# Ledger of designs, part 79: designed miniproteins, single chains, continued (4)

Each design is a single chain, and the fold is of that chain. pLDDT is the mean over its residues in the fold that is shown.

## One batch from the design tools (miniprotein)

Design m14921
Fold by ESMFold2-Fast:
Order: sequence, then C-alpha cells, then structure tokens
Structure m14921 (fold): chain A 74 residues (1-74)
Amino acid sequence: DELRREAEEAVREAAELAKTLSEEERAELARRYREMAEGYERLAEEYEARGDLEMAEEFRIVAEALREMAEAFE
C-alpha cells in the first residue's frame, strides 16, 4: 500500500505548507488541486468501466489525496 502512504505524506506536507502561505496563494492552490482531483476521478471512472480495477483504485487514491490537499489549503 505504497501509494496510499505517499498520499498521506503529501497531505501532511500540504498542511505544513499552508501555514506558510498567504490567503490568496492558498486559495489559488486549493482551486488547482481541486481541478486535478476532478480529472483523476474521471480517469478512475473510465478505468473502472473498462474493468481495470487496479488502475481505477490508484486514480481514486490520488484524487482523494488531491482533494484533502485542496482542503488543507482552504
């Protein structure tokens, strides 16, 4: 479960970074990360439809991490 551990670490790093950023910088990063999360969620849905459950799960983990990072920047 290496990808999930990396995702958790990335979210923690984002939370620390958020403490050093201005409100404007945080808002911009939150928006960008949310947009990326939506992209990965669509990819997960597409791969799940194809029967590639392993790849779909990886994209879902990435999307969840990106959403949590966006929330940390809010």
Scores: mean pLDDT 85

Design m14923
Fold by ESMFold2-Fast:
Structure m14923 (fold): chain A 55 residues (1-55)
Amino acid sequence: SEEEARELVKILAERAEEVSGREVSEEAIDEAARALAEGKYDEAAKILREALGVP
């Protein structure tokens, strides 16, 4: 589950990086994946939005 969450977050981050021109750190990917695996969807979304500079 956590490994699957990390793979999903990584794919989403790569797509978002292509669109936004920003790079997402490995730390942000790991933190978002952990939050997602724990069912903390709002926290995971916040981490990714902050890393990408998106509201």
Scores: mean pLDDT 75

Design m14924
Fold by ESMFold2-Fast:
Structure m14924 (fold): chain A 60 residues (1-60)
Amino acid sequence: SLERSLAGAVEASRAGDAAATAAGLADMMKVGGLSPEEARELVIRAGGDPETARRGAARL
């Protein structure tokens, strides 16, 4: 689900794991029909780490 993918991406970003964050962003894009930018912004708004989310998005 989008909510599960978002929660996983937020947790991964807070842990500084760019690769796991990229996987979560990719799942959000697939399940939610989001663009890479929309998925990244949603993670940041949900309390994810902005720098790790940016690095994750750069891997997409």
Scores: mean pLDDT 86

Design m14925
Fold by ESMFold2-Fast:
Structure m14925 (fold): chain A 89 residues (1-89)
Amino acid sequence: SEFEKLLEKQEKVPEEAKEAALEAAKLLDTGKMSSEAVALSVAALLELTVLGDAERAVELFREAVEKTELSEEQREKIEELLEKIKELS
């Protein structure tokens, strides 16, 4: 079933990857987010934490970064967190 597939994906995502995603979202929130960036960040968190799709979550976070006014240092820190999500998942 679709639900069983979802549950298996959720179980494979480590808590450290979910923590990295929440930190990335918090860092984005310290920047000037467009309404699109907010929606993309929420979608990214749901893709990782509910759907277990780390690859899609990282893609959505990168789109959110593009639509957010951030310093170079903030962008680099977020990218480090996104690479950590990919490595752990």
Scores: mean pLDDT 83

Design m14926
Fold by ESMFold2-Fast:
Structure m14926 (fold): chain A 85 residues (1-85)
Amino acid sequence: MEEVIEKLKEIAEKAKKAPSFQQAIDTLLLGVDELDEKFSKEQAIKLREATLEALRKMRELVAQGKSLQEAIDEGLKVLIEKLKE
């Protein structure tokens, strides 16, 4: 699980460098898809559900006027919390 969390942090760092919020979301989704391929069906489902909740949080924060970097950091926290169950 720690290895997955480290990979997610790496993906988030790449997403923060994207020139737009939509491109940041695309970067995150592509990275998560690459991780899904290496996990069991149950782990992949959990990762996908956690990612959807993280994306909802990121979109809410951007709608509230938060920076791209803040939205991604908060979304990553939501994703990690869901995975640590």
Scores: mean pLDDT 79

Design m14927
Fold by ESMFold2-Fast:
Structure m14927 (fold): chain A 59 residues (1-59)
Amino acid sequence: MELYEAREDFVARTPEELTIKKGDILELLEEVDSVWWRVKSLKTGKVGIVPRTALRRIE
């Protein structure tokens, strides 16, 4: 499972986008394109796309 942490808050503007808060842990599901990644929130179980620049890989 590839885990990322939200580096910043992001607010969804469309139903496909996922609202995240700084510090949220997200599972990468799909790299949709160079800007948008499909992720699952481990806190809420919700799935949506977020900008990749809002995320930092956890190791």
Scores: mean pLDDT 85

Design m14929
Fold by ESMFold2-Fast:
Structure m14929 (fold): chain A 61 residues (1-61)
Amino acid sequence: KKEEEEKEIQEELIEEAEKIKKTKKNATTVEEKIEALKRVAKLLNMPEEELQKLIEAIRKK
């Protein structure tokens, strides 16, 4: 079903979120975490304002 494509996008989101969690353990750069967030935001069609808040949360630490 074509609606199943929406479910695949949701799974991609979960995968990207898990990658961000693992990134903390693997000591990748902050920029890589931000890039992963941007990909998640595009999959969700998330407003840039929400994306900016997430970026700030990561960078402030």
Scores: mean pLDDT 67

Design m14930
Fold by ESMFold2-Fast:
Structure m14930 (fold): chain A 60 residues (1-60)
Amino acid sequence: MSPELQEAVDLSVEALALAVEITVLRSQLPSLSPEERAAAEARIAELEAQLDALQAAIPK
């Protein structure tokens, strides 16, 4: 495999993992206490920023 293809695959897998974690956290929000919800929302914002950065780094 070319290094570029491997890097693209690795970045795509990482992006999918972040998207799944965001979805899981969002699904849990209605069941959380106000304090846990605030922490989860902060984590979701962090993960969304990481996902945006990864998507910008993925080759065309």
Scores: mean pLDDT 79

Design m14931
Fold by ESMFold2-Fast:
Structure m14931 (fold): chain A 72 residues (1-72)
Amino acid sequence: SERERLLRSLDEAITFVKKQASESTGEKKKKLEQILAELEKLKADLKAGKISVEEARERFKELLAEYLEILK
């Protein structure tokens, strides 16, 4: 299902961002830890039915864009 695919993508992103945060220092690490917390909250809210799959997908896109800006 679309929900299951999105949850899988969130799990992959969480794993990747955790690794990047662990390999970073200073302000970059703090920003990556903030993105990580937002991704984990998004996954929890999606699992709890607090948000729709469509809303979760849009929020995930926003968080990925923020993540890419941090890496510049």
Scores: mean pLDDT 88

Design m14932
Fold by ESMFold2-Fast:
Structure m14932 (fold): chain A 68 residues (1-68)
Amino acid sequence: RSPLRLQAERLIDSIPDPEKAAELRAKFDEVFGELDAARQAGDTASENKALKELGELIQEAVDLRDAA
């Protein structure tokens, strides 16, 4: 897996709420799937959208980790 995916997994594992961690893991898996599909298709617009969504999920995970 990519370094970004590994970092996301470590971040999710640091979230104390297991329900929120599981929901966020599912969202990360979906967005990483979208990113991989966009890259394989050469769809720059979809790739940029997936990267933006990934950044938003990383921030959400950090906020959940720090707020608990």
Scores: mean pLDDT 80

Design m14933
Fold by ESMFold2-Fast:
Structure m14933 (fold): chain A 55 residues (1-55)
Amino acid sequence: SMREELLRKAYTAVRGGREASAEIAGVEVDEERVERAARRFTEQIEQSEQDSLAL
């Protein structure tokens, strides 16, 4: 499904960005926070799309 694909891509992007930042800052990446952030990001995109197109 498109929703599931979008979530997977969002998760990969968020994780990659956090891994780069974590390596620079010398901290560990929190997998659970990455997963939650990716889910919320996907929901915000879907809602924003509906809100923009539902006028």
Scores: mean pLDDT 65

Design m14934
Fold by ESMFold2-Fast:
Structure m14934 (fold): chain A 96 residues (1-96)
Amino acid sequence: MKERVLEEARRFAREAHERFTELEREAERAAEEGDVERVEEAKRRAEEELRRALERLRRAMEEAGLTPELASLYSGTAIAGIGAVQQAELAKRRAE
């Protein structure tokens, strides 16, 4: 059993999802204010958080092996992060 790796992966995925939600809200707020630079910064941070999250989950899969739970966490994190980046892009177009 590789329970500790799974616990770390679950915690990290949860933290990443929370950060994506915060960045989506920040991008939307910045867009409402017409602050294109803040929207671009939120998008950049979302892209960075996604890259870090996927890299750490990939390492967890290398250490623990590919489990259905780790595959689900990776896919869910990728979808959430891509969504956050796309929402920031949409917000930017609205602010322009």
Scores: mean pLDDT 83

Design m14935
Fold by ESMFold2-Fast:
Structure m14935 (fold): chain A 65 residues (1-65)
Amino acid sequence: TDAIDDHLRAGMSGDESTFYYSRGQVGLLTSGVEGNQLGADARARADAMRARQQALARAFAQRLA
């Protein structure tokens, strides 16, 4: 759970090194088919959340420009 949360958080922040590190931790703790699926789902959710954050940041920047 904590490793998945770290993975999601890293994806949102854009910290690539932490993102890959947390991905490795998820794989190490939950190896096998279920572990791989869990990691893939966490990564997809992190990517979706990052896209939303970037859209909001761009909208805000346009108002300041």
Scores: mean pLDDT 58

Design m14936
Fold by ESMFold2-Fast:
Structure m14936 (fold): chain A 95 residues (1-95)
Amino acid sequence: MVKIEIPDDWPEELRELAKLVEEAINYILNSDLPGLEQTIIMMRFIADFEGIVIALRTGNEEELRLAADGLLQTAKDYLPEELVKRIEEVLERLV
């Protein structure tokens, strides 16, 4: 089971997104997908989430948009609609 360490000093929306990314990764790891594909999807979620954290820290709006778009696209490709909607709603509050 994957667990993301969430600092208490992060914005509420970023902490909520971290919990959703953790839920997304655990959903993929419990799926019937091949292990290599599970690993690649997990790495994509982690990379895009890290990109969002860095973009917010540096105030880079273009990088934030690109990382958010990447995260949402991966979510739409692999996750249930209910989880995709929750991720999209949090991302709309971060931009």
Scores: mean pLDDT 83

Design m14937
Fold by ESMFold2-Fast:
Structure m14937 (fold): chain A 68 residues (1-68)
Amino acid sequence: GKAEGLALNAVDTAKVLSKDPNLTAEQKALANEFASKVQQLAPTLTTSNAEDIIDNLRDEVGSKLKSL
């Protein structure tokens, strides 16, 4: 469903970040933690909350990476 698609996209994005040679070990750890959290939450996500949760997590990760 749509919730699964959003979760998969978020995990895929985090995997790309975790392989980026320009990122530090700490930044890669944050990306990996994000992916793990999304995967853990995936079975609890619904169509009504998945978009908000995933979008908020993407924005937070982006802001944290910019601050590093």
Scores: mean pLDDT 74

Design m14938
Fold by ESMFold2-Fast:
Structure m14938 (fold): chain A 57 residues (1-57)
Amino acid sequence: MDDLVYRGMLLMMQARRLGNQEAVEHAQKAIDAALKGDLETAKRHLEEAEKELRKTL
């Protein structure tokens, strides 16, 4: 299983439930980057999505 894609999908679902559009966008970019094999970009967007979600909580 592609761990980064899975993490991105979980963050996107959480962001959608909270209505945090910035976190949704970062999670989507992380998934796209991970699918292309750009692991550094994927990790950065996952971190940004988590950061945006923490602001909402």
Scores: mean pLDDT 81

Design m14939
Fold by ESMFold2-Fast:
Structure m14939 (fold): chain A 108 residues (1-108)
Amino acid sequence: AAAEAARREGLRLLAEAYRRMAEAARRAAEAGDGHGAQTEVGRIAGAAAARLAALGAAGTPAQAAVADELRAELAAHTLEILSKLARSLEEGAEAAEEYARRYEALAA
């Protein structure tokens, strides 16, 4: 129950983070601002990682394990989004939008 609640909250945090990354990448694509896109995605990822760390720190070892798992997923997906943004702002925005949709579905 407690670990399940932590997973639901963590999935909501990831869904929000990927949605914000998608919006930031899309705005940067419209402006032609690749550096701004990478900086903002990194900032959003850092803030989400800190919120997940706080969720784990406030909980049981089982809740901390869930938070660590979700932080690892966030780190991997953020690196993919940043890599794609470096090649194409459109590809980066599409990747972030795909993760947002996936995690919004998981959090529902």
Scores: mean pLDDT 87

Design m14940
Fold by ESMFold2-Fast:
Structure m14940 (fold): chain A 57 residues (1-57)
Amino acid sequence: GERYRAVAPVPETGPDTVALLPGEEVELLEEVDSQHALVRNARGEGIVPKSALERVE
């Protein structure tokens, strides 16, 4: 899948979210809407704001 990196901290705010620290890489699974994406890393799977993500080459 496409790889992204967190550029801002993402707190875990609910059961469908995943916490991210700046610099953590995630795999994009699905675009949920224009502002949110479903991602996965070693800590699990969850919805995060696209504004907190940067595409990795």
Scores: mean pLDDT 77

Design m14941
Fold by ESMFold2-Fast:
Structure m14941 (fold): chain A 70 residues (1-70)
Amino acid sequence: SEFEKKIKEVEEEMRKKIEEINKKTKELINDPSLSEEEKYQVLIDALIEIGEVIDEALERKAEIRKKAAA
């Protein structure tokens, strides 16, 4: 169905965003010019961004499901 396709698109977009955050985080934590404190902040920032991406995807999926039920 159209709604199932939209749900899959949201989930795929979420996965790609998380993969990009993980890639950037890995590059930064492996940078020898960064201090341990800077690397720690990179990890905290990545966790916050991932949480925001998940929350956005959950909200978008809830809206799609609501429209499908109507």
Scores: mean pLDDT 86

Design m14943
Fold by ESMFold2-Fast:
Parts: structure tokens; C-alpha cells; sequence
Structure m14943 (fold): chain A 73 residues (1-73)
């Protein structure tokens, strides 16, 4: 359901945000959250399964954490 997908995305955003904070980029938390929820919304619009929505959302969060860390001076 859309509610379950949102709950899953919230969990992923929380974990990815914690990782960003631990890696010294807490300013990226909101951008990471947006990327996770955007990926969830896109996957749902494509009619993907809950597992596929989870995978896409997790990947988006991880990719955004990586980018934020690489851009830190």
C-alpha cells in the first residue's frame, strides 16, 4: 500500500540521515530525505512492487550520502 511504502521510505530516510550525520554531513539530511521519497514516488508511479520500491529508495539514499561526503571540503 502507499502507506506501507511511505513508512518504509521514512525508515530508509532516517537510517541514511543518521549515516550522513555520522560521516560529518548533517546538512545533507534533508536532501537525502527528499531523494528517498522522490525515488519511492517514482517507483510507485511505475507500478513497482514493495520490494522494488524499497530497493530504489534505499539506493537513492545511499547515492545521496555518497555524493554529500564526496562534496565535503
Amino acid sequence: SMEEARKMAESIATVSGRTATDLGVPEAVETIRKAVFDAMDQALKQGLSTDEVTEKSSQAGADEVRKAVQQKK
Scores: mean pLDDT 84

Design m14944
Fold by ESMFold2-Fast:
Structure m14944 (fold): chain A 80 residues (1-80)
Amino acid sequence: SDIEELLERLLKQMERRVEEMVAAGTPLADIEAFVEAYVKAIIAQIKDMYPDLSDEEFQKIEDEIKKHAKKLLDEAKKKL
């Protein structure tokens, strides 16, 4: 689906950037700030692109994005 393809692409972009930031020795606070801003941007983009999504469908997508971001930050914390 279009939403699944968009999510896959956006989540992979977030993962790549965080990997680069960790490899560069970026401070954890800056990585956390990046991820928070990126998550908000993804959620806003999906809401704008798919205004016909039900509240339940949107909540599932939001929860998936936030869960992915949490795992990514937990992994980053282990390396810093």
Scores: mean pLDDT 85

Design m14945
Fold by ESMFold2-Fast:
Structure m14945 (fold): chain A 68 residues (1-68)
Amino acid sequence: NKEEALKLLEEGLKLALEGKFEEAQELASKGLSKLSEEQQAKAIAAIVEGLESKDLEKGKELLKKALE
């Protein structure tokens, strides 16, 4: 469901920002698999912007908005 997906994607973003890309990809894949194709696209856009800004709190806020 969306709540479980959000938690997995937030933790994945955190790990990616810490440089733990293999673990981040595993969690992101699990989170995205719980979402529709449209929601996956929005979540990926939020993750990309979060990584580009290097701001975990901004990334988490964008993910919450993307999955509404």
Scores: mean pLDDT 83

Design m14946
Fold by ESMFold2-Fast:
Structure m14946 (fold): chain A 60 residues (1-60)
Amino acid sequence: MKGYYVATEDFVATKPDELTLHKGALLEVLEEVDDEYVLARTAGDHSEGLVPKSVLEPAL
């Protein structure tokens, strides 16, 4: 899943290693961590954290 993705819905971080997302946020996926989560970086403020794969769609 490396590449640019868009958040399809809001996601609120519940753990320190998770990234809070608002619907429409543009992210760069850096790597897959497991079957449910990826490590991503927000394109705007360069914040990094874990996000569920289920809330992301390809941006290209």
Scores: mean pLDDT 79

Design m14947
Fold by ESMFold2-Fast:
Structure m14947 (fold): chain A 86 residues (1-86)
Amino acid sequence: VPESERKRLEGEILLALGQMALALGMPELAVRLLSEALRLYEASLGPTHPAVIDALEALADALAALGREEEAAELRARAERARALA
């Protein structure tokens, strides 16, 4: 498996696990998983890919759940910019 494809697959698994953690009321775990998913997606797909936008939105939701509203707003702004270019 090429390195970029491996990173994409790992990102998909981490995104799913992070979204599940958030749904279960585990926002600290969700932030860790979603941050890693975002890193892997950006490395493999580039910053404007729909998967990156999904990871940015999910991570922003997890940060908001922790009361980290400024960081959440910054990520939502990044997602909006990426969405405008997609």
Scores: mean pLDDT 84

Design m14948
Fold by ESMFold2-Fast:
Structure m14948 (fold): chain A 60 residues (1-60)
Amino acid sequence: SAAALVARAEILRAGRENGLPEEEARRYADQAAEALKAGDYATAQAINREFNALLERLRE
């Protein structure tokens, strides 16, 4: 879906901008995209929270 593609691209971009290793960013991006494709918004939200918490720690 378009939403899954956009979410994947945004996670990869945010990961790069915050110095997250590319393989780790891809893991979050792929998991979020798969959740969105499945219509599992609760899982997508949980993945987004984990990713944002990680970036918050890296932003220092």
Scores: mean pLDDT 84

Design m14949
Fold by ESMFold2-Fast:
Formats: C-alpha cells, sequence, structure tokens
Structure m14949 (fold): chain A 64 residues (1-64)
C-alpha cells in the first residue's frame, strides 16, 4: 500500500541518518540507493507522493 511504501521510505531515511552518524558512508550510500529504487518503483506504479520525493532529497543531502 501507499502507506507501507511511505513507512519503508521513512525507515530508510532513519537508517541513512544512523549510518552517517556512525561514519559509515558506504552503508549510508546503500540505504540511499534502496530509497531511490523504492521511489522509482512507486513512480512506475503511479503511487509516488511528494513526501517520498522530499525524503529522497533529504537523504541525498545527508550522504553528501
Amino acid sequence: SERDLLNKAIALVLQTVGDVLEGNREAAKRSLEELRRLYDEAKKQGIATEDMERLVKLAEELVK
């Protein structure tokens, strides 16, 4: 469901934050890549939200 996808996106952002705080840049990049794939899949299904796009952009800023 759309809610389940949003919850998964939120979890991936939190994981990315944790990885960045621990200094694990490789793990953070993997979490970001999974988040991007989730967002792309949501777009293909026509259920992507602006909130999901904002979460992707937030994670991208954290990984820089």
Scores: mean pLDDT 82

Design m14950
Fold by ESMFold2-Fast:
Parts: structure tokens; sequence; C-alpha cells
Structure m14950 (fold): chain A 66 residues (1-66)
């Protein structure tokens, strides 16, 4: 949920945010999780994850933030 994402972001939980980005059925939550990873300074991990998932929207989000 968006509340779970907000809690993980506030805690700096990189593995939890990466899991949401990779597995959430909600594409908006996946994008928000990638944004949170970039904002926490996990830029290379977020970029690699977006490329690994092959989702053009997730790749675009990381490119717009970097």
Amino acid sequence: SREELARLAAAGDIPGLALIAATSPDPELRKEALRALVELGHVEGARNLALQLGDPELIRVVEELT
C-alpha cells in the first residue's frame, strides 16, 4: 500500500522499497518506490533495478530523476 511505501521510505528501508518496485501490482506504487530509492541516494541500484525489470515507465522515472 502507499502507507507501507511511506513507512519504508521514512525508515530508509532500501530492500523493502526495492521489493515494492519489483513486485507491486500497482504501477504507481512501483514508480513511487523507485523515486524513493533515488531520493535516498540509491541511484545506481534504482537504475539497475529499472533496467532489470525492463519496464519503460520505471526506466523513464529514474532517467528523469538523474
Scores: mean pLDDT 81

Design m14951
Fold by ESMFold2-Fast:
Structure m14951 (fold): chain A 58 residues (1-58)
Amino acid sequence: AATQALRDALMAEAIKKGEEARKKYSQEYGDSVLVKEGKNAATRWQAHQAAEAARAAA
């Protein structure tokens, strides 16, 4: 009984720490890294299309 309550408390604490770490990394690193890489690819594609359009228009 007492041991089960302690295990439940430790489990809840581990879950909370996991959620906090996930939110922190998502805000500080996840979005910044993935969005930056995605934007770089999109920017290169747009530049390539603009160059081809300009070349086709002479």
Scores: mean pLDDT 68

Design m14952
Fold by ESMFold2-Fast:
Structure m14952 (fold): chain A 58 residues (1-58, ends at bonding distance)
Amino acid sequence: GAVDAEAVAAGDAEAAGRSIAAATGLSAEQALAVARELSAADPEAARAAAEALGAAEA
């Protein structure tokens, strides 16, 4: 993907990760595990997020 799109996606992911960790009090590893379980409960949201990340990486 374009450097600009990748930089924006990386910045948003970092901010989202920090916000989730701060709000929930979970470690980064625990936050990832919870996110994975929530993604299994809501596969449409998980798919949309994966496509957005894939487009940014491409």
Scores: mean pLDDT 50

Design m14953
Fold by ESMFold2-Fast:
Structure m14953 (fold): chain A 55 residues (1-55)
Amino acid sequence: SDAEAIRLLSEAGEAFRAGDYETAIRLAEEARRLATDPWLQAMAEALIREAREAK
């Protein structure tokens, strides 16, 4: 659901800010899978990209 995707994106963002890029990627991938909103899917994809580049 989009509500679960928002929660997972929030958690992924916190992991990213903490420098835990592996956790950020995992949570953002789950968020992208659960999201039905194209904007939420795009946000998850952007976070995955940024986290992969930051490693």
Scores: mean pLDDT 84

Design m14954
Fold by ESMFold2-Fast:
Structure m14954 (fold): chain A 99 residues (1-99)
Amino acid sequence: MEEEIKKLEEEIKKDPNNAEAWLNLGRVYIKKGEYDKAIEYYEKAIKIDPNNAQAWVNLARAYLLKGEYEKAIEYAQKALDIDPTNGAARAILELAKKK
């Protein structure tokens, strides 16, 4: 994970508009349990590419993991607005609504 973080930081340093690198960095911080940092990186990816349904799914999952269910629902719905077939967004929406 530390090696992965360093690699992603170098990718971002080389190209700060690399939305995929920001998404991957957020995903690594989710695995570390640092949800606020993951959210910050996912928000960065969304600012670069607001039509990336995966970025909205990742943001929704981060809020679900924090126990912020209303935000998880909001962002999962954003992902479904972009890609109605996104099963991950649907699953997050259903899980958050049960809380």
Scores: mean pLDDT 86

Design m14955
Fold by ESMFold2-Fast:
Structure m14955 (fold): chain A 70 residues (1-70)
Amino acid sequence: LSPAAQAVVEEALAAVEEALARDPSLSPEEVIELARRTVEELSEKAGLSPEDREAALGEVLAAVGRRLAA
């Protein structure tokens, strides 16, 4: 990942963990929706290329999937 895409990944994952800490009753679907929305917002603010946006989204969704499976 580019440094900018990596920063988006780290910030999005931090937001997901904060949301789960505040509301542990969030469904997997709600967590995935939050993750997608957060990546979209952060990518827009950072001005990521389409390739970097796709890479960041893929990385975040993979990490969220692992987190929810644990």
Scores: mean pLDDT 83

Design m14956
Fold by ESMFold2-Fast:
Structure m14956 (fold): chain A 100 residues (1-100)
Amino acid sequence: MSKEEQLKAVDEVADGIEAGARRMVELSKAGASRHELDVLAVATQMLALATFVEAGIYDEELMKLVIEGVDRVLEAAQNGDEEAARKAVEDFRKKMKELV
């Protein structure tokens, strides 16, 4: 797999997580239940993992970092902390690009 393809997969995952987090912040502010936010969180995490798998990225250590990074963003978003979620996405993007 080319470095350009790996970097593109990182950007697609980070952009997807950011979109999911934005929806979660919006729903949280609108009074959505924790259960509703959890459903969106699971969907966002599954899409992130599916994108990396489709790109041929199966390294267990890298996948653990993806799960941890996604969880950090989604937890901030579930609490309605838009700025913390945005920073977590940026940190995730930078770290993943460093590792590919």
Scores: mean pLDDT 78

Design m14957
Fold by ESMFold2-Fast:
Structure m14957 (fold): chain A 69 residues (1-69)
Amino acid sequence: LSPVERRILGVLHGLGRPATARELAELLGQPVSTVSRHLDRLVERGLVSKERVGRRTLYSLTEKGKATV
């Protein structure tokens, strides 16, 4: 995992709830485009789940992701 991906997992763990890419970008001090790219990689790895709720896309830690933090 890259340093940014480790920080994304840590922030999601600390929040204890689903979050948008924009919220994660604000908390990490990173561009939304950068965070979205890393989130897609984390979803591919099964460490983060991606769910559409209305017009928002929410990301949350999987059980595998929680074990990685």
Scores: mean pLDDT 87

Design m14958
Fold by ESMFold2-Fast:
Structure m14958 (fold): chain A 69 residues (1-69)
Amino acid sequence: VEKDVESVLKAIEDYLDELGLEEEEKEEILKKFEEPIREAAKNGDEEAISEIVREAKKLAEEIKKKREE
């Protein structure tokens, strides 16, 4: 269970690195979505995990966009 959560969080972190987010922004996003991912993994809800990953990526893109405003 924990290993699967770590793999998901690592995939998100790699995406955030590719977007060029600051270290603090990456930590904030990972911290925000860690608990939802753990809960979904505990329930065996792969669909929820996929949705959470998608939301994390959207939030990352929104943070980057706001910096360009």
Scores: mean pLDDT 78

